# Designs tried in a protein design run: designed miniproteins, single chains, continued (2). Part 16

Each design is a single chain, and the fold is of that chain. pLDDT is the mean over its residues in the fold that is shown.

## One batch from the design tools (miniprotein)

Design m4527
Fold by ESMFold2-Fast:
Structure m4527 (fold): chain A 86 residues (1-86)
Amino acid sequence: EELVDKAVEIVKSLTKEEQLLVLSTAYRGLALGREEADKIVDELEKSGYKEIAQKAREVVDLLFEAYERDPELAEKALQKMQEILK
């Protein structure tokens, strides 16, 4: 799926530390809602991590769009991205 592939490619382009931040943001967004993810992105921007905050926002948006189509696709995307960290 195009949305899942885009999200995975964004995560793959990041360092391991940045991947952890983006994945944590995406996971909390899917588990607790978009507003929770937005709060994390805002905190990253305030901390001077503007580029990473933008990438996290992009991944969250892609995963929520995938979730709207099929919740299983969003879960599979998160699993693939978590495997990148291992």
Scores: mean pLDDT 77

Design m4528
Fold by ESMFold2-Fast:
Structure m4528 (fold): chain A 101 residues (1-101)
Amino acid sequence: GSIDQAAYYLTKAILYLIEQDYKSADYYFELALKSTPAELRKKLEELIKRIRRLIAFLQQQGKPADEIRQAVIDLLQSEIVASDDPTFRQLLQLAIQNLQG
């Protein structure tokens, strides 16, 4: 469904961002937002800003890609705990599953 597509695009964007492919990351973040229900887009946009800041910080510290990916998974897990929206929680849970393999 559209939530599965949004989770897939979010996952692709995160992986490209970790690889420092900024053009592909930006493209897939936009697709994730467009595939997300309108009422959740602001929440996802705010989360994307936090993901971008986290990845940039860890890249500046010279962290390997696997540690950066795990840090993003930890951030998404914390957002699931903080969210009362079941659809947003489902989106993030699917993205975590995709990031884990």
Scores: mean pLDDT 92

Design m4529
Fold by ESMFold2-Fast:
Structure m4529 (fold): chain A 68 residues (1-68)
Amino acid sequence: DLEARIAAAPDVGSATALYLGALLAKEAEREGVSDEEMEEAERREIRGEPVTMEDILKSMYALGRRLV
């Protein structure tokens, strides 16, 4: 359970990261953002390519998905 993982987190930073990750994952699902779109946006940022605010949001969604 995500809730159990948050409760068992070793520190406030880890608990906060899991909580924010869960919120980002839910938001990505609500917006209908696909895994492929999130991964592509993250890869663009890693490569140092020009990114838009939408790409940044999708990269954050990808990070959230990895945290949960």
Scores: mean pLDDT 68

Design m4530
Fold by ESMFold2-Fast:
Parts: sequence; C-alpha cells; structure tokens
Structure m4530 (fold): chain A 109 residues (1-109)
Amino acid sequence: SMEEKIEELYERGREAIAAAREAIDAGDLEAALAHLDEAVRIADELEKIRKESKDEKVIELAKEKLREIAEAILEEAMRLLAASEDREHILRAIGLALRGIGYLLDVEL
C-alpha cells in the first residue's frame, strides 16, 4: 500500500540520518554528507507522494514523516556545518540545511 511505502521510506530516512550522525561524531564529514544526501533523496520521495496523492490520510502521513525527516536533516546539517572547516564542506552543509528548511516551509505552507 502507499502507507507501507511511506513507512518504508521513513525507516530508510531514519537509518540515513542515524548513519550521518555517527559519521559526524567520528569526524568523517564525507560519509556524513553522503548519508544526508540519501536522506534528502528520501525526503524528495515523501514530498512527491504528498503532492501527487489525492488520499487525505496518505497526504497527512507523508507530511508528518517528511516533517520529522526534514527536521533531522536540518539538525544534522547544522552539526556538520559546525564541524566543517573546508569551503566545499561548508557550502554542502549549508545546501543541506536549506533543503531541510525548504521541506519544512512546504509542509507548513
């Protein structure tokens, strides 16, 4: 079902966020960026489901899961930014934070 697909995407997103968190804590910024890029791809899929669905329950479930993943992307992107000294890492972390903010604005507006 579409609800099962949303739950699968949400769990994959949570796993990507957890891996990014562990990578930041270990100082592996390239791994952290890769895991956050995966979380963004999952957030894009949840946003697509939210925008394309006509089922109110599916829309609300996708919206709730997207909000949680987007908040986590923003949190970990900000932590990555604080740990970054290289210009490329700083700009990529800012880009990820802006993506998180974008999803949150789309969900609330």
Scores: mean pLDDT 90

Design m4531
Fold by ESMFold2-Fast:
Structure m4531 (fold): chain A 55 residues (1-55)
Amino acid sequence: GHAEAGAAGRAASELAVAKGDEAGAQRAMNFGVRGLASGDGAAGREAAEKVREEL
């Protein structure tokens, strides 16, 4: 759901920060927030997970 998009974005962001990738962290959070705002948590979560794969 949309709450899961936010959680996925946050988790991806924290992982990116731990690896020193601030741009990746910002991107992950933005995708998570967009998923929450649009009510499409699946799309937001998928985008956040894609950012995690780039780390």
Scores: mean pLDDT 64

Design m4532
Fold by ESMFold2-Fast:
Structure m4532 (fold): chain A 72 residues (1-72)
Amino acid sequence: GKLTAYLVAAQAVNKAIEKYKDKLSPEEIKEARKTALTTAQNLADQGASPEEVIAAALKTLEEKVKEILEKR
């Protein structure tokens, strides 16, 4: 279901963001996570598969992390 797709994506995002804890501030971590989870929620609400939701959320996370690091 939609909730399952979102929860699996949220777990993947939480695991992936751990590798950036030494590079990003707590506020930047929160912003990157929020952005990725928003992507996950939107796709899950549209009925995307868990695999699609995970892939999109992780891509959004990586892109947001790059934006934050480049802005500094």
Scores: mean pLDDT 83

Design m4533
Fold by ESMFold2-Fast:
Structure m4533 (fold): chain A 81 residues (1-81)
Amino acid sequence: KIEELLEKLKEALKNKDYKEVIKILKEILELVKKEPSLEERKKIFDKVSSIVTSEDFSSLSEETAEEIANILYEIKIESSE
C-alpha cells in the first residue's frame, strides 16, 4: 500500500504534476496517522523526505512549495514521539 503511493509520488514529481504530488502526500499523511508503529511511521517519513528533497523544483510556485512543505511537516510531526 505505502510502496504503491511512494512510486506514484516519484512519477508525479517526475511529471511535475504538483496537484497529484499534494494529493499523494495527503494520502501518505492519513496512512501515517493510522500506523500504530512509531518505527514504521519514521521509516515512511524518511522515504517520503528522501524522494521529495531529491527532485528538481525549478518549476515550483511559492504557493505549491508551501503546501508541500506543510504536508511534509505534518508527516514529520506524526512520525515524532
Scores: mean pLDDT 79

Design m4534
Fold by ESMFold2-Fast:
Structure m4534 (fold): chain A 100 residues (1-100)
Amino acid sequence: EEPKFELTDELFELLSEVGFTSRVVTLGELVAGIGAYALKKNLFDPENPSIVDLSGTLLGKILGVKEVDVRDGKGIIDLIIEAIGKTNPEQAEIMRKARE
């Protein structure tokens, strides 16, 4: 079975904007929700559509970065795991195992 983990308050707030009603999600659902959030907020760079501008967004605050490249899906997952690991290391370990 695909492992599930509980969202932080900030991640749940972000994902609720794109229709998520459950705090318990898979890593794949989280990544898809983040992509949907970036699309809904028009965060893609019009000159380079693989780059997402996170400046001033809740997602940028959670990940601690100003931009991400959507072609680097592993890098995005690593940023999520690192951010969650600072407050909930057990959830970060579940995500790391789900990724591997």
Scores: mean pLDDT 72

Design m4535
Fold by ESMFold2-Fast:
Structure m4535 (fold): chain A 103 residues (1-103)
Amino acid sequence: SLLDQIFSLLDQLLAETDPARRAALVAQISALIQSLTDPQQLLTVIDRIEKALLAETDPAVRRALARLLLEASMRLLKVGPKEDILYAIGRALRAIGELLDLE
């Protein structure tokens, strides 16, 4: 149910043109990501966000997605097993690079 909520909010974020509503959606998705404790669910969220980033052309939406990718990757670093640590670091660095490119 948490994954379904996150995916529904991500779909809304991709369609949202209002900056204030976009910020509210990011905050909601961020809160749900912070509640995730299952590494497999976090990996699924990371994969969905990365695919959305590859398809997105709007810089404001790309920035929101990159921020969420960073947050999900940092969450995976805290709750994931050792084998996921290097992957999580890679995704966090990718997100930071994307955010810097959007400056």
Scores: mean pLDDT 84

Design m4536
Fold by ESMFold2-Fast:
Structure m4536 (fold): chain A 99 residues (1-99)
Amino acid sequence: GDLIKAMIDASHLDIMQKNVDNTIQTADKMKDSNPTISKYYRTYADKGREMNNLIKEAVRAITRGDVDTAMRLIGRVDDLSREIQRLQNEIAALQAQAK
């Protein structure tokens, strides 16, 4: 089964893009009240956008039989996924400390 192809179904890509867009809007709203959290949200959105683009490229590579390119792109997606998870944890910690 093509797991990556399943991951880029229109509904999944739309949800991921909507989450990026919502994160940018949240960052902009918090720019003056909490510039530190705003910066983390922007970094999160930027990494999410890069991950979405890498997934699209990986599927294109698989579709044309370019295994080497696909494996390299999958590796980058895994790395970004870990960075995004770490940023989510840092944002949650900062929000818990905000008064």
Scores: mean pLDDT 74

Design m4537
Fold by ESMFold2-Fast:
Structure m4537 (fold): chain A 60 residues (1-60)
Amino acid sequence: GEAVRKSVEDGAEDRLALTEEKAAKLTPSQAEAVIAEARKLRDEQIKMGEESAKQIEEQL
C-alpha cells in the first residue's frame, strides 16, 4: 500500500508545481483560480490514494 500512496502523492505535488508555473503566464485572476483548483485536486488525489492503499492492504 505504501508505494501506491507515495506514487500518488509525488505525482499530485509535481502536477501542482507545473500548474503553478503555467499559471504565472496567465492574468492574476485566472492564475489564482487555476492554482486554487489545482490545490483542491491535489488534496483530493492524496486522500483517495490513502484510502485506496488502506483498502488494498486489507485485502492482501
Scores: mean pLDDT 73

Design m4538
Fold by ESMFold2-Fast:
Structure m4538 (fold): chain A 81 residues (1-81)
Amino acid sequence: MNVEKAVEAARELMIESKKLSVTVSEIKKYLLEKGVSEKEVNEAIKELKEKGYIKKDPKTGKYVLTADDLAKALKELEKKK
């Protein structure tokens, strides 16, 4: 599922950068570099926004996925396996 790939991309980016949040642009770039199509990337980001895991950071004005929202998304995905 495209959402699972986006969630895993966010996790890897947070680990590599030692950040507690990643931007939507960073997630898109990572997935495109891994060979995921632009359409699939955009659909995954849309679904994450609809679920409330991606929100606007009030400090930067950028759309981000935080470590807390990543943990919630990972728990939701684990419940279906």
Scores: mean pLDDT 78

Design m4539
Fold by ESMFold2-Fast:
Structure m4539 (fold): chain A 84 residues (1-84)
Amino acid sequence: RPIDEETIQALREILASFPTAEAAATYLHWALLGAEEGNDENTIEALLRILSEQSEAVKAAFRRLVLADERLSEELKARALAAL
């Protein structure tokens, strides 16, 4: 199913507003946790698509956060790491 491009553009603008790669990665990590808790697969897919488009600095910071996380399911961790 197509992901809403307006949502994708809004996420790009939000991520571009963060002062550091670490801040952007933290936002993505918290957003992914919230989407999993809400069982919102459409938001998960949008976040993973945006994650794949990020800079290597954001991806590296995000990888560290995901590997240290004990709240995300192992399945979603694998999906997130595959999107990097």
Scores: mean pLDDT 81

Design m4540
Fold by ESMFold2-Fast:
Structure m4540 (fold): chain A 73 residues (1-73)
Amino acid sequence: SAAQLLALAKAARETAKLPDGASVSVTALGVTYTFTNVNGLAQISANGAVAPHLVDPLTVARVLENAAKAKAE
């Protein structure tokens, strides 16, 4: 749902503001996502499985916000 995509986007934006090594977790789309700040980038895990690449958390937030907007229309 759009609300679940926005919850993920919020977690991604909050990750950008966290100190290095700090994490935020959110459950959306039936999956528990953990976002960890790694020197300004985000390490993402889904149900404990860690993604192989660090991503820019603000870019992830924008993509999720745009996807939520598309689903709302």
Scores: mean pLDDT 79

Design m4541
Fold by ESMFold2-Fast:
Structure m4541 (fold): chain A 125 residues (1-125)
Amino acid sequence: LEKKLEELMELAERLREALREARRAIEAGDLDKAIEKLEEAAKLGEESSRLLDEMLPKLNPEQQKLAKEIKTNISTAIHHALSARDALKTGTEQGRQNALRHVEAALEQVEKSIELLEELKKLLS
């Protein structure tokens, strides 16, 4: 269980890095790289959600509540990452601005998830 939590924390950090790289690529006008990083972020979020589902049956009710909150925040981050990707595919300036707003929203959800993962770690120790 603790080993799965460490893996999940590493995935969350990689997800945050992918979103930060996507933001930098959008700002630099590198739309292909931005789309690639947003798709990478969505994949990392899906892996995180899968790992949370594997952990859930082994957690007590208090730990399950935190894990479900983390899963919800990760799902919201995935939604925003994919929405940012779709906005960039429009090829418009408005689409670029909408993509940046979605990336910022995704980053906020990932940062909340990292904080909740630290709380879950304390409950497991």
Scores: mean pLDDT 90

Design m4542
Fold by ESMFold2-Fast:
Structure m4542 (fold): chain A 55 residues (1-55)
Amino acid sequence: DEVAQKIAEKLGISLSAARSVLAAILSKDPVVLANMRHDLGEENFNIAKELVENS
């Protein structure tokens, strides 16, 4: 997935971790999103979300 690769490169994380981030954002589950925001931090979460929304 091209979006997952962009997330991996932008955040400096593994492609596997980026795929998990992409899946979390696409789920639109508020609990999953809250946990991901906490784990990544607000700034990195917003960067990942922007990459998903602009793809």
Scores: mean pLDDT 81

Design m4543
Fold by ESMFold2-Fast:
Structure m4543 (fold): chain A 81 residues (1-81)
Amino acid sequence: MEMISKEEAIEMVEKLIAQNPDWPEEVKELFKEVKEEISKHEEVDKNLLERTLHLLYEAAEAGDLERAREIVEEFKKELEE
């Protein structure tokens, strides 16, 4: 299990958003929720974050906002345990 700092985790999320400027604001708000959840912790599991960001990217590219929201809620639950 590789833990990364919240600062590194937030940077990964911001880099992904910056690489996809054409995404709707609703999608960008979901990534903002991910950053806000990360900010509540000192460090996060890198593999969990990478998996979550990959799934969110796929949902965003598919325009599946409902699926993207489910992914964010599952990420929040995983971080609370």
Scores: mean pLDDT 83

Design m4544
Fold by ESMFold2-Fast:
Structure m4544 (fold): chain A 94 residues (1-94)
Amino acid sequence: MLFEENKKFIEKQLEELRKKVKTEEERKILEALEEVYKEAAEEAEKVGGNAVVAIGGTLSEDGVLSIRAAVLLVGEDGKSELVYETPTRFVKLE
């Protein structure tokens, strides 16, 4: 199932990030990523096998990182529809 493949991919990336965290800021970023992933994964599981989680971030000029995750339903034509989006998490970088 596309859901299971996406889940394994993201969880592997988060595990690799955990190994690389050295600073308090990196820890806060990882925590925000894990929180939005957990919320989106719970919603994706309710949607079913063609649901995927996408995690995004945007860095502002004043050093604020905005992190959110989305749940996308992938159709047979390869088009995706947004079915859920998490609240935005903000991490201030110093």
Scores: mean pLDDT 82

Design m4545
Fold by ESMFold2-Fast:
Structure m4545 (fold): chain A 96 residues (1-96)
Amino acid sequence: SAREEALKKAVEYLKKAEKLAEEGKNPEEFKKEMEKMYKYIAEAAGVSVEELYGVLRSDPAVKPETKRRVAEAMAEVARMLGLELDEESRELIEEA
């Protein structure tokens, strides 16, 4: 589905951002990858990027339903990343 594709893209950009954070260099590239991740989280949640940033800022004008949708999409991205990292770890063990 379009939502699943958006979540997959968010996971891809989150992985790139985490790798840059681990390396401790290029904060501008890290920011760019995080912005791409948030764009796809907004798409998966069915909200605008402006609404998503409103949630992140704890803006009181943001509707509770919007906050819930963003939180659900963010939780799903985190779960998908965890599953992918577990699969990669398993493949490394099987090749050793």
Scores: mean pLDDT 79

Design m4546
Fold by ESMFold2-Fast:
Structure m4546 (fold): chain A 100 residues (1-100)
Amino acid sequence: TLFAPRKPLSPEAEELARRAREAIRRGLELIDELYEVLEEKGKLTPEKVAELAGRKIRLIGLDIDVEMAERAGDVAALEEVLREAEEVVREVEEELKEAK
């Protein structure tokens, strides 16, 4: 049924959802920091603004994916979202180190 209550989460699924949300939050914070650093250094181009906006949109999409996977109790989907969020975090951290 469309409005059936969600299944109780396993501890594994709950931990993966928590980690994925933390990675998404960190990614968003790092993108905001990168934007500020690039703006202060006069390196913020329209192309870079569009790239950073695209990364934020991707992370917002991943947050929706976490909610959907958590509702379904889908551990494999939660692992995939965590991997994708951690990849965005890694890329932004590398770029931020070069920008500083």
Scores: mean pLDDT 84

Design m4547
Fold by ESMFold2-Fast:
Structure m4547 (fold): chain A 94 residues (1-94)
Amino acid sequence: MLAEAEAARAAMLAKAAANREKLLEQLMKYYGTDDEKEALEKLLDELEEQLKKAREELEKRIKEKKSEELELELKLLEAREAELEAARAALAAE
């Protein structure tokens, strides 16, 4: 039984969805202000670097032993990376 791991994965999925919504909300708030646009771009860069490090660590673990849990974590990271790219593109398009 993997009840603890299952609960942890469910919590990560919920956090990923909530973080996505918050990030979009923050970007919408600063939409149309040039001063805030630069600050948001730097924030996105920091978040991307953090995700990159997490991805590299997960890829190493997957190479050692592939598991559904690690594969799910990688998909969650990919989803966050895609969301950051979309947010950056939306900010630039303003």
Scores: mean pLDDT 68

Design m4548
Fold by ESMFold2-Fast:
Structure m4548 (fold): chain A 95 residues (1-95)
Amino acid sequence: MSKEEKIKELEKRIEELEKRYRELLAKARAALAAGDVEAAVAYMREAARAYREAVELVLELLELKGEIELSEEERAEIEAELEAAVAAALAKMRA
């Protein structure tokens, strides 16, 4: 696949994941407002997964464009910070 084709495919996938994240986050907020903590946690878990996938694709896109160069260690640190942030948010929502 050409570099240009890879860039276009990544941009499309990122856009789809960003839309999914926003929709799931809105559903989580609505569930929480209705007092349905279990549904809110389930939606937040799915939103966190979509967000993580989007971040990974954004990093790949930026590397392909030559805008950044990440070591394996730097990539792992970003993933670990994202995982910790998600875990903290979910723990707070469990009440």
Scores: mean pLDDT 76

Design m4549
Fold by ESMFold2-Fast:
Structure m4549 (fold): chain A 89 residues (1-89)
Amino acid sequence: KPIYIIFSKDNPFGQALAKYLVSQGLAEVEEVGDDLIVLKLPDTEEARQFALSLVNTGVVETYELPDGSTLLVLVTSKKARELAKELAG
């Protein structure tokens, strides 16, 4: 299943992460409204290991979507966290 990462457009860590993953062909970018970005990572070993590293560093909150996909929310993104709760529950 794909892994999604959601964060605020003004989050400098999120912006750097998006630039890196897109440049490597490892993520697709979708803009949500005026202030949120979603990265879609493929169901690959590299993507899973990368997601685990983010979880282990404590920089993301983890949610399961109704289809069984994983959603990671950068902890500094209150609006993204509120949206994630709506999508998961």
Scores: mean pLDDT 77

Design m4550
Fold by ESMFold2-Fast:
Structure m4550 (fold): chain A 81 residues (1-81)
Amino acid sequence: HMEIDREIADALVLIQAAVSAIAIRNAPTKEEIEKLYKESKELVEKNIDRLAERFGLTPEQKEEMLKKANEILEKAYKEAL
């Protein structure tokens, strides 16, 4: 079912973004915060691409997932600085 596949993909992306956000918030230096934020954004984009291929997500669903994940990461980055 397409809705179940989308829900699983969304949950996986949000879990990964949340784990990355915790790492960013707990990074000991500004350089490490900036590095983790950049690497986390790249990883999220690649993972969303893979999940979209696997679960047959629409471009609109992919964009929504990317937006949510990036909002989580950006909030963590701003709070860590």
Scores: mean pLDDT 82

Design m4551
Fold by ESMFold2-Fast:
Structure m4551 (fold): chain A 95 residues (1-95)
Amino acid sequence: DLEKFKKILLAVAEKLYKEGKISEEELEEVRKAIENEDLEKLNELSRKMGEFLKTLEERLEYLKIVLEVLKELGTPEEEIKKIEEELEKALKEEE
């Protein structure tokens, strides 16, 4: 779902900007890619932002942002909980 992806990517970018990990120009690049629905650029930016998630703690904070966006989009609480459990398990096993 492109709309969910856009909202998640923007939320992550805003969090990274607030933490000083990306510049205002990089945040604006994300906003423009979302506005123009540039799928190649959105995928590139998503991958680049993933490079800032170096620790399990940073990856869990990213997961919290994803879950909050899904919650705002009306995803059922039961589905959110299942996604959270599956992603946390995957993150712990991937290390």
Scores: mean pLDDT 71

Design m4552
Fold by ESMFold2-Fast:
Structure m4552 (fold): chain A 59 residues (1-59)
Amino acid sequence: SDRAARLARARAEYAEFVAELKAAERHGQITPQEAEDMRARFLDFLSARYGVSRAEILG
């Protein structure tokens, strides 16, 4: 379905973003708190962009 395709895209973009944040945190470029805040804001962005809930993106 169209909704399933949108959810799959949201999940893929979120996974990529989380991987980049983990790399940045591991290299000391951002704090754990900054990483958490950035993940939360990006989830809100993806939720709005793809019309799916934050919970659906997280699984």
Scores: mean pLDDT 90

Design m4553
Fold by ESMFold2-Fast:
Structure m4553 (fold): chain A 64 residues (1-64)
Amino acid sequence: MKYKVTKEPTSPIMKKMGLKVGEVLSEEELRKRIAEADPALKDPVVQDIAIKELIEGGYIEKIE
């Protein structure tokens, strides 16, 4: 699974993920960046929620 960054994050926590518009990330790389943003985001279940929120917010688009 791959994800393309479609919108620049505006929140301080999301900015720590280092996501840049036009960047394409593997699911593994995306999860690593999420984990780096906040210690609470190291949990895989919390990461699943974070990925869904990023998609729903239009920050990333799922590509395969």
Scores: mean pLDDT 78

Design m4554
Fold by ESMFold2-Fast:
Structure m4554 (fold): chain A 70 residues (1-70)
Amino acid sequence: MKKAEEIIKKYDKNGDGTVTLGEAGKALSEYTGVSFLEALKEAIKFDTNGDGTVSIEEAIKAAENLKKKK
């Protein structure tokens, strides 16, 4: 079975343990089945740094929040 962590890490092109908001939105949309826009809105909530990226841990938390809302 595909794990959220496995999918999110595929979008970590930088290898720095973070993903851009766009990458997070795509990964979350793929994992949860929600639209890209809904996934992006959830990812933005975890962008506490305001730098346009989220950590892999934050992206996983966003995925779990989206799954609970379905």
Scores: mean pLDDT 74

Design m4555
Fold by ESMFold2-Fast:
Structure m4555 (fold): chain A 100 residues (1-100)
Amino acid sequence: SVLEKVDELIERVEAARARETDPRLRALLADAIADLKAFKDNFLKFKETGDLVYLAAAAIDLAGAVFLLRRAAELDPAYEPLLRAAEEVQKLFLEEMKKA
């Protein structure tokens, strides 16, 4: 599910940030973690309430996380797998929205 994939991604980004020594990359990863957690919170709130404002907020948060991980991958290609994982979460999220 989208929620299982985002939880796995958060754990992977947190582990990567713990190993990272470049302060610019650490900041990008920290911001990506914040956006992924905001996505999860807003998506869960949407599932609970059906309120489209939370769905819109979730979409923005997830796009933000993808953007930040793309910037990290541009600075260090070792972050390409995390970018691809975030893009996969985004695809699953969009597919779930099309079925609703």
Scores: mean pLDDT 90

Design m4556
Fold by ESMFold2-Fast:
Structure m4556 (fold): chain A 107 residues (1-107)
Amino acid sequence: EEEPEPHPEAYLEYSAENGKLTLRVGPGVRVEKIDENRIRVTVNFLLEYEGKLYRVRVEIDFEKTEDGKWTVKEVRVSGDFPPELREELLRLVRDYAEGLAEQITAA
């Protein structure tokens, strides 16, 4: 499949500092309303590890509670990255997702 890969310079930040992964996401976050009570957020970011760049895709499903608060229901991470980093990535993405849930609730 031949698709041009855009350079995410304006929309994405990535870093791995001091032996830990740091998630930095630019304004390239896509929010899709699935239903009145469900929202999906898709994030594409680059992960730098040992001087190598890996493309990671994250999908986060949010669900609205009775109080109108949005909560994280599911987090899915995919990409061509070292499997030993999966647990660290999931932890960082869940933290980011929690912040997004708060932002969506405020909107």
Scores: mean pLDDT 66

Design m4557
Fold by ESMFold2-Fast:
Structure m4557 (fold): chain A 72 residues (1-72)
Amino acid sequence: SLFEEILKIIDETVGPLSEEQIEQMKEELEKAKEYAKEKGLDRDALLAEARASSSSEKSRRFYELLIDLIFS
């Protein structure tokens, strides 16, 4: 469900992704999950940074969903 919400924001912003692009994004998300776990990244710190650096509500929502998915 989080992944589908992220895809919807991408579709609304830059248009539809191909099936190949969606699969590549899934692979990159799995790499991001492993990286976050390996490095012991702090979810709350990343959320605070995303909120501070986001220029729009849509951008903020996108990064919040992405961080939630990485730490799921």
Scores: mean pLDDT 81

Design m4558
Fold by ESMFold2-Fast:
Parts: structure tokens; C-alpha cells; sequence
Structure m4558 (fold): chain A 92 residues (1-92)
């Protein structure tokens, strides 16, 4: 998970990754992580968190991953939630 997240984050920031790559990250998390692990990651974010805060946390998570620093569960949850949102738009 960490290596895939780091590579996708780098590609997105460099403008090399499409919205499809971010959606693929969300799909990989759903397919590879047990539901209990996914729930634990998502527990860092409430359903009522503002979208601006989610985007901010996701950007901070990307920067930490690029530096090899540990990312909080809340940061990982924000990055995953952005990926799910992108995937939903691509499936329309």
C-alpha cells in the first residue's frame, strides 16, 4: 500500500497521473485491504468533514509520503476519499 500510494501521489503532483490513476489507487485499497483495515483508516475522518479540509489533508499526506515520513490515519483516509471521489466521477 505505501509504495503504491507514494508512486501515485508523485505522479499526480507531477501532472503525470490522470484522474484514472487516483481512482485506481482507491480501487486497489478496496480490493487488497480487508474491510476492517479500510474502516480503521477511514475512522480518521468524519462524514461531515469539509471538502476543503479533506483536500488539504490529502496534499499534506502526499508531501509526507514523498519525504518518507509516516502519514497519520487521517491523512491516508483523506487521500483515499479523494481517490473514491475521482473514481465516482469517472464512472458517470
Amino acid sequence: MNELARRLAEAVLAGEASLEAVAAFARAMEERAPASVLERILAGLGPAEPEEEIEKLAKEAVEKLKRGEPVSPRGLAALYRMGVRVRAELER
Scores: mean pLDDT 60

Design m4559
Fold by ESMFold2-Fast:
Structure m4559 (fold): chain A 85 residues (1-85)
Amino acid sequence: MSSQFQSVTDSITTSARDKYTSQGDNTSADNFVRGLDSVRSIGIRAIQNNDTSGAISYLNTLETAANNVGDTSSATSLTNMRQSL
């Protein structure tokens, strides 16, 4: 799970950068990426510690972030991860 979680957050980061950079909004891209890095670190720790409630909370946050940047593939992967916990 941890490596798949890492891969999905990296995908969302790329999608966010592409979306905001294409709009000329590098500040929003940087802010989004910083927020996502924080969520990723906490989420990976929750999954590694078998903190199901914490993991579900952070997976929900990432799913929302993925949908906001149009990364529907990552959003689907996160939904599946959450449902498997």
Scores: mean pLDDT 76

Design m4560
Fold by ESMFold2-Fast:
Structure m4560 (fold): chain A 71 residues (1-71)
Amino acid sequence: EAEELLAQLREAGRRLVEAARAGDLEAIKTYGEEVRALVRQLEELGAGEEARRLADEFHRKALAAYLETQD
């Protein structure tokens, strides 16, 4: 349920950061969409606050990793 989906969100977030660090735009898109889908599911289960906090954290890390690669 929510706890299992939160674990999936953490894994997808880690993959997103790794893809961003590699500059892999296709993987960034794929894992970014997965993170978004998991956040939606968690919002429906009443865990939206925790899900958005985690997604925001991973998106910030991914952006930082991507910008470091491109600059």
Scores: mean pLDDT 83

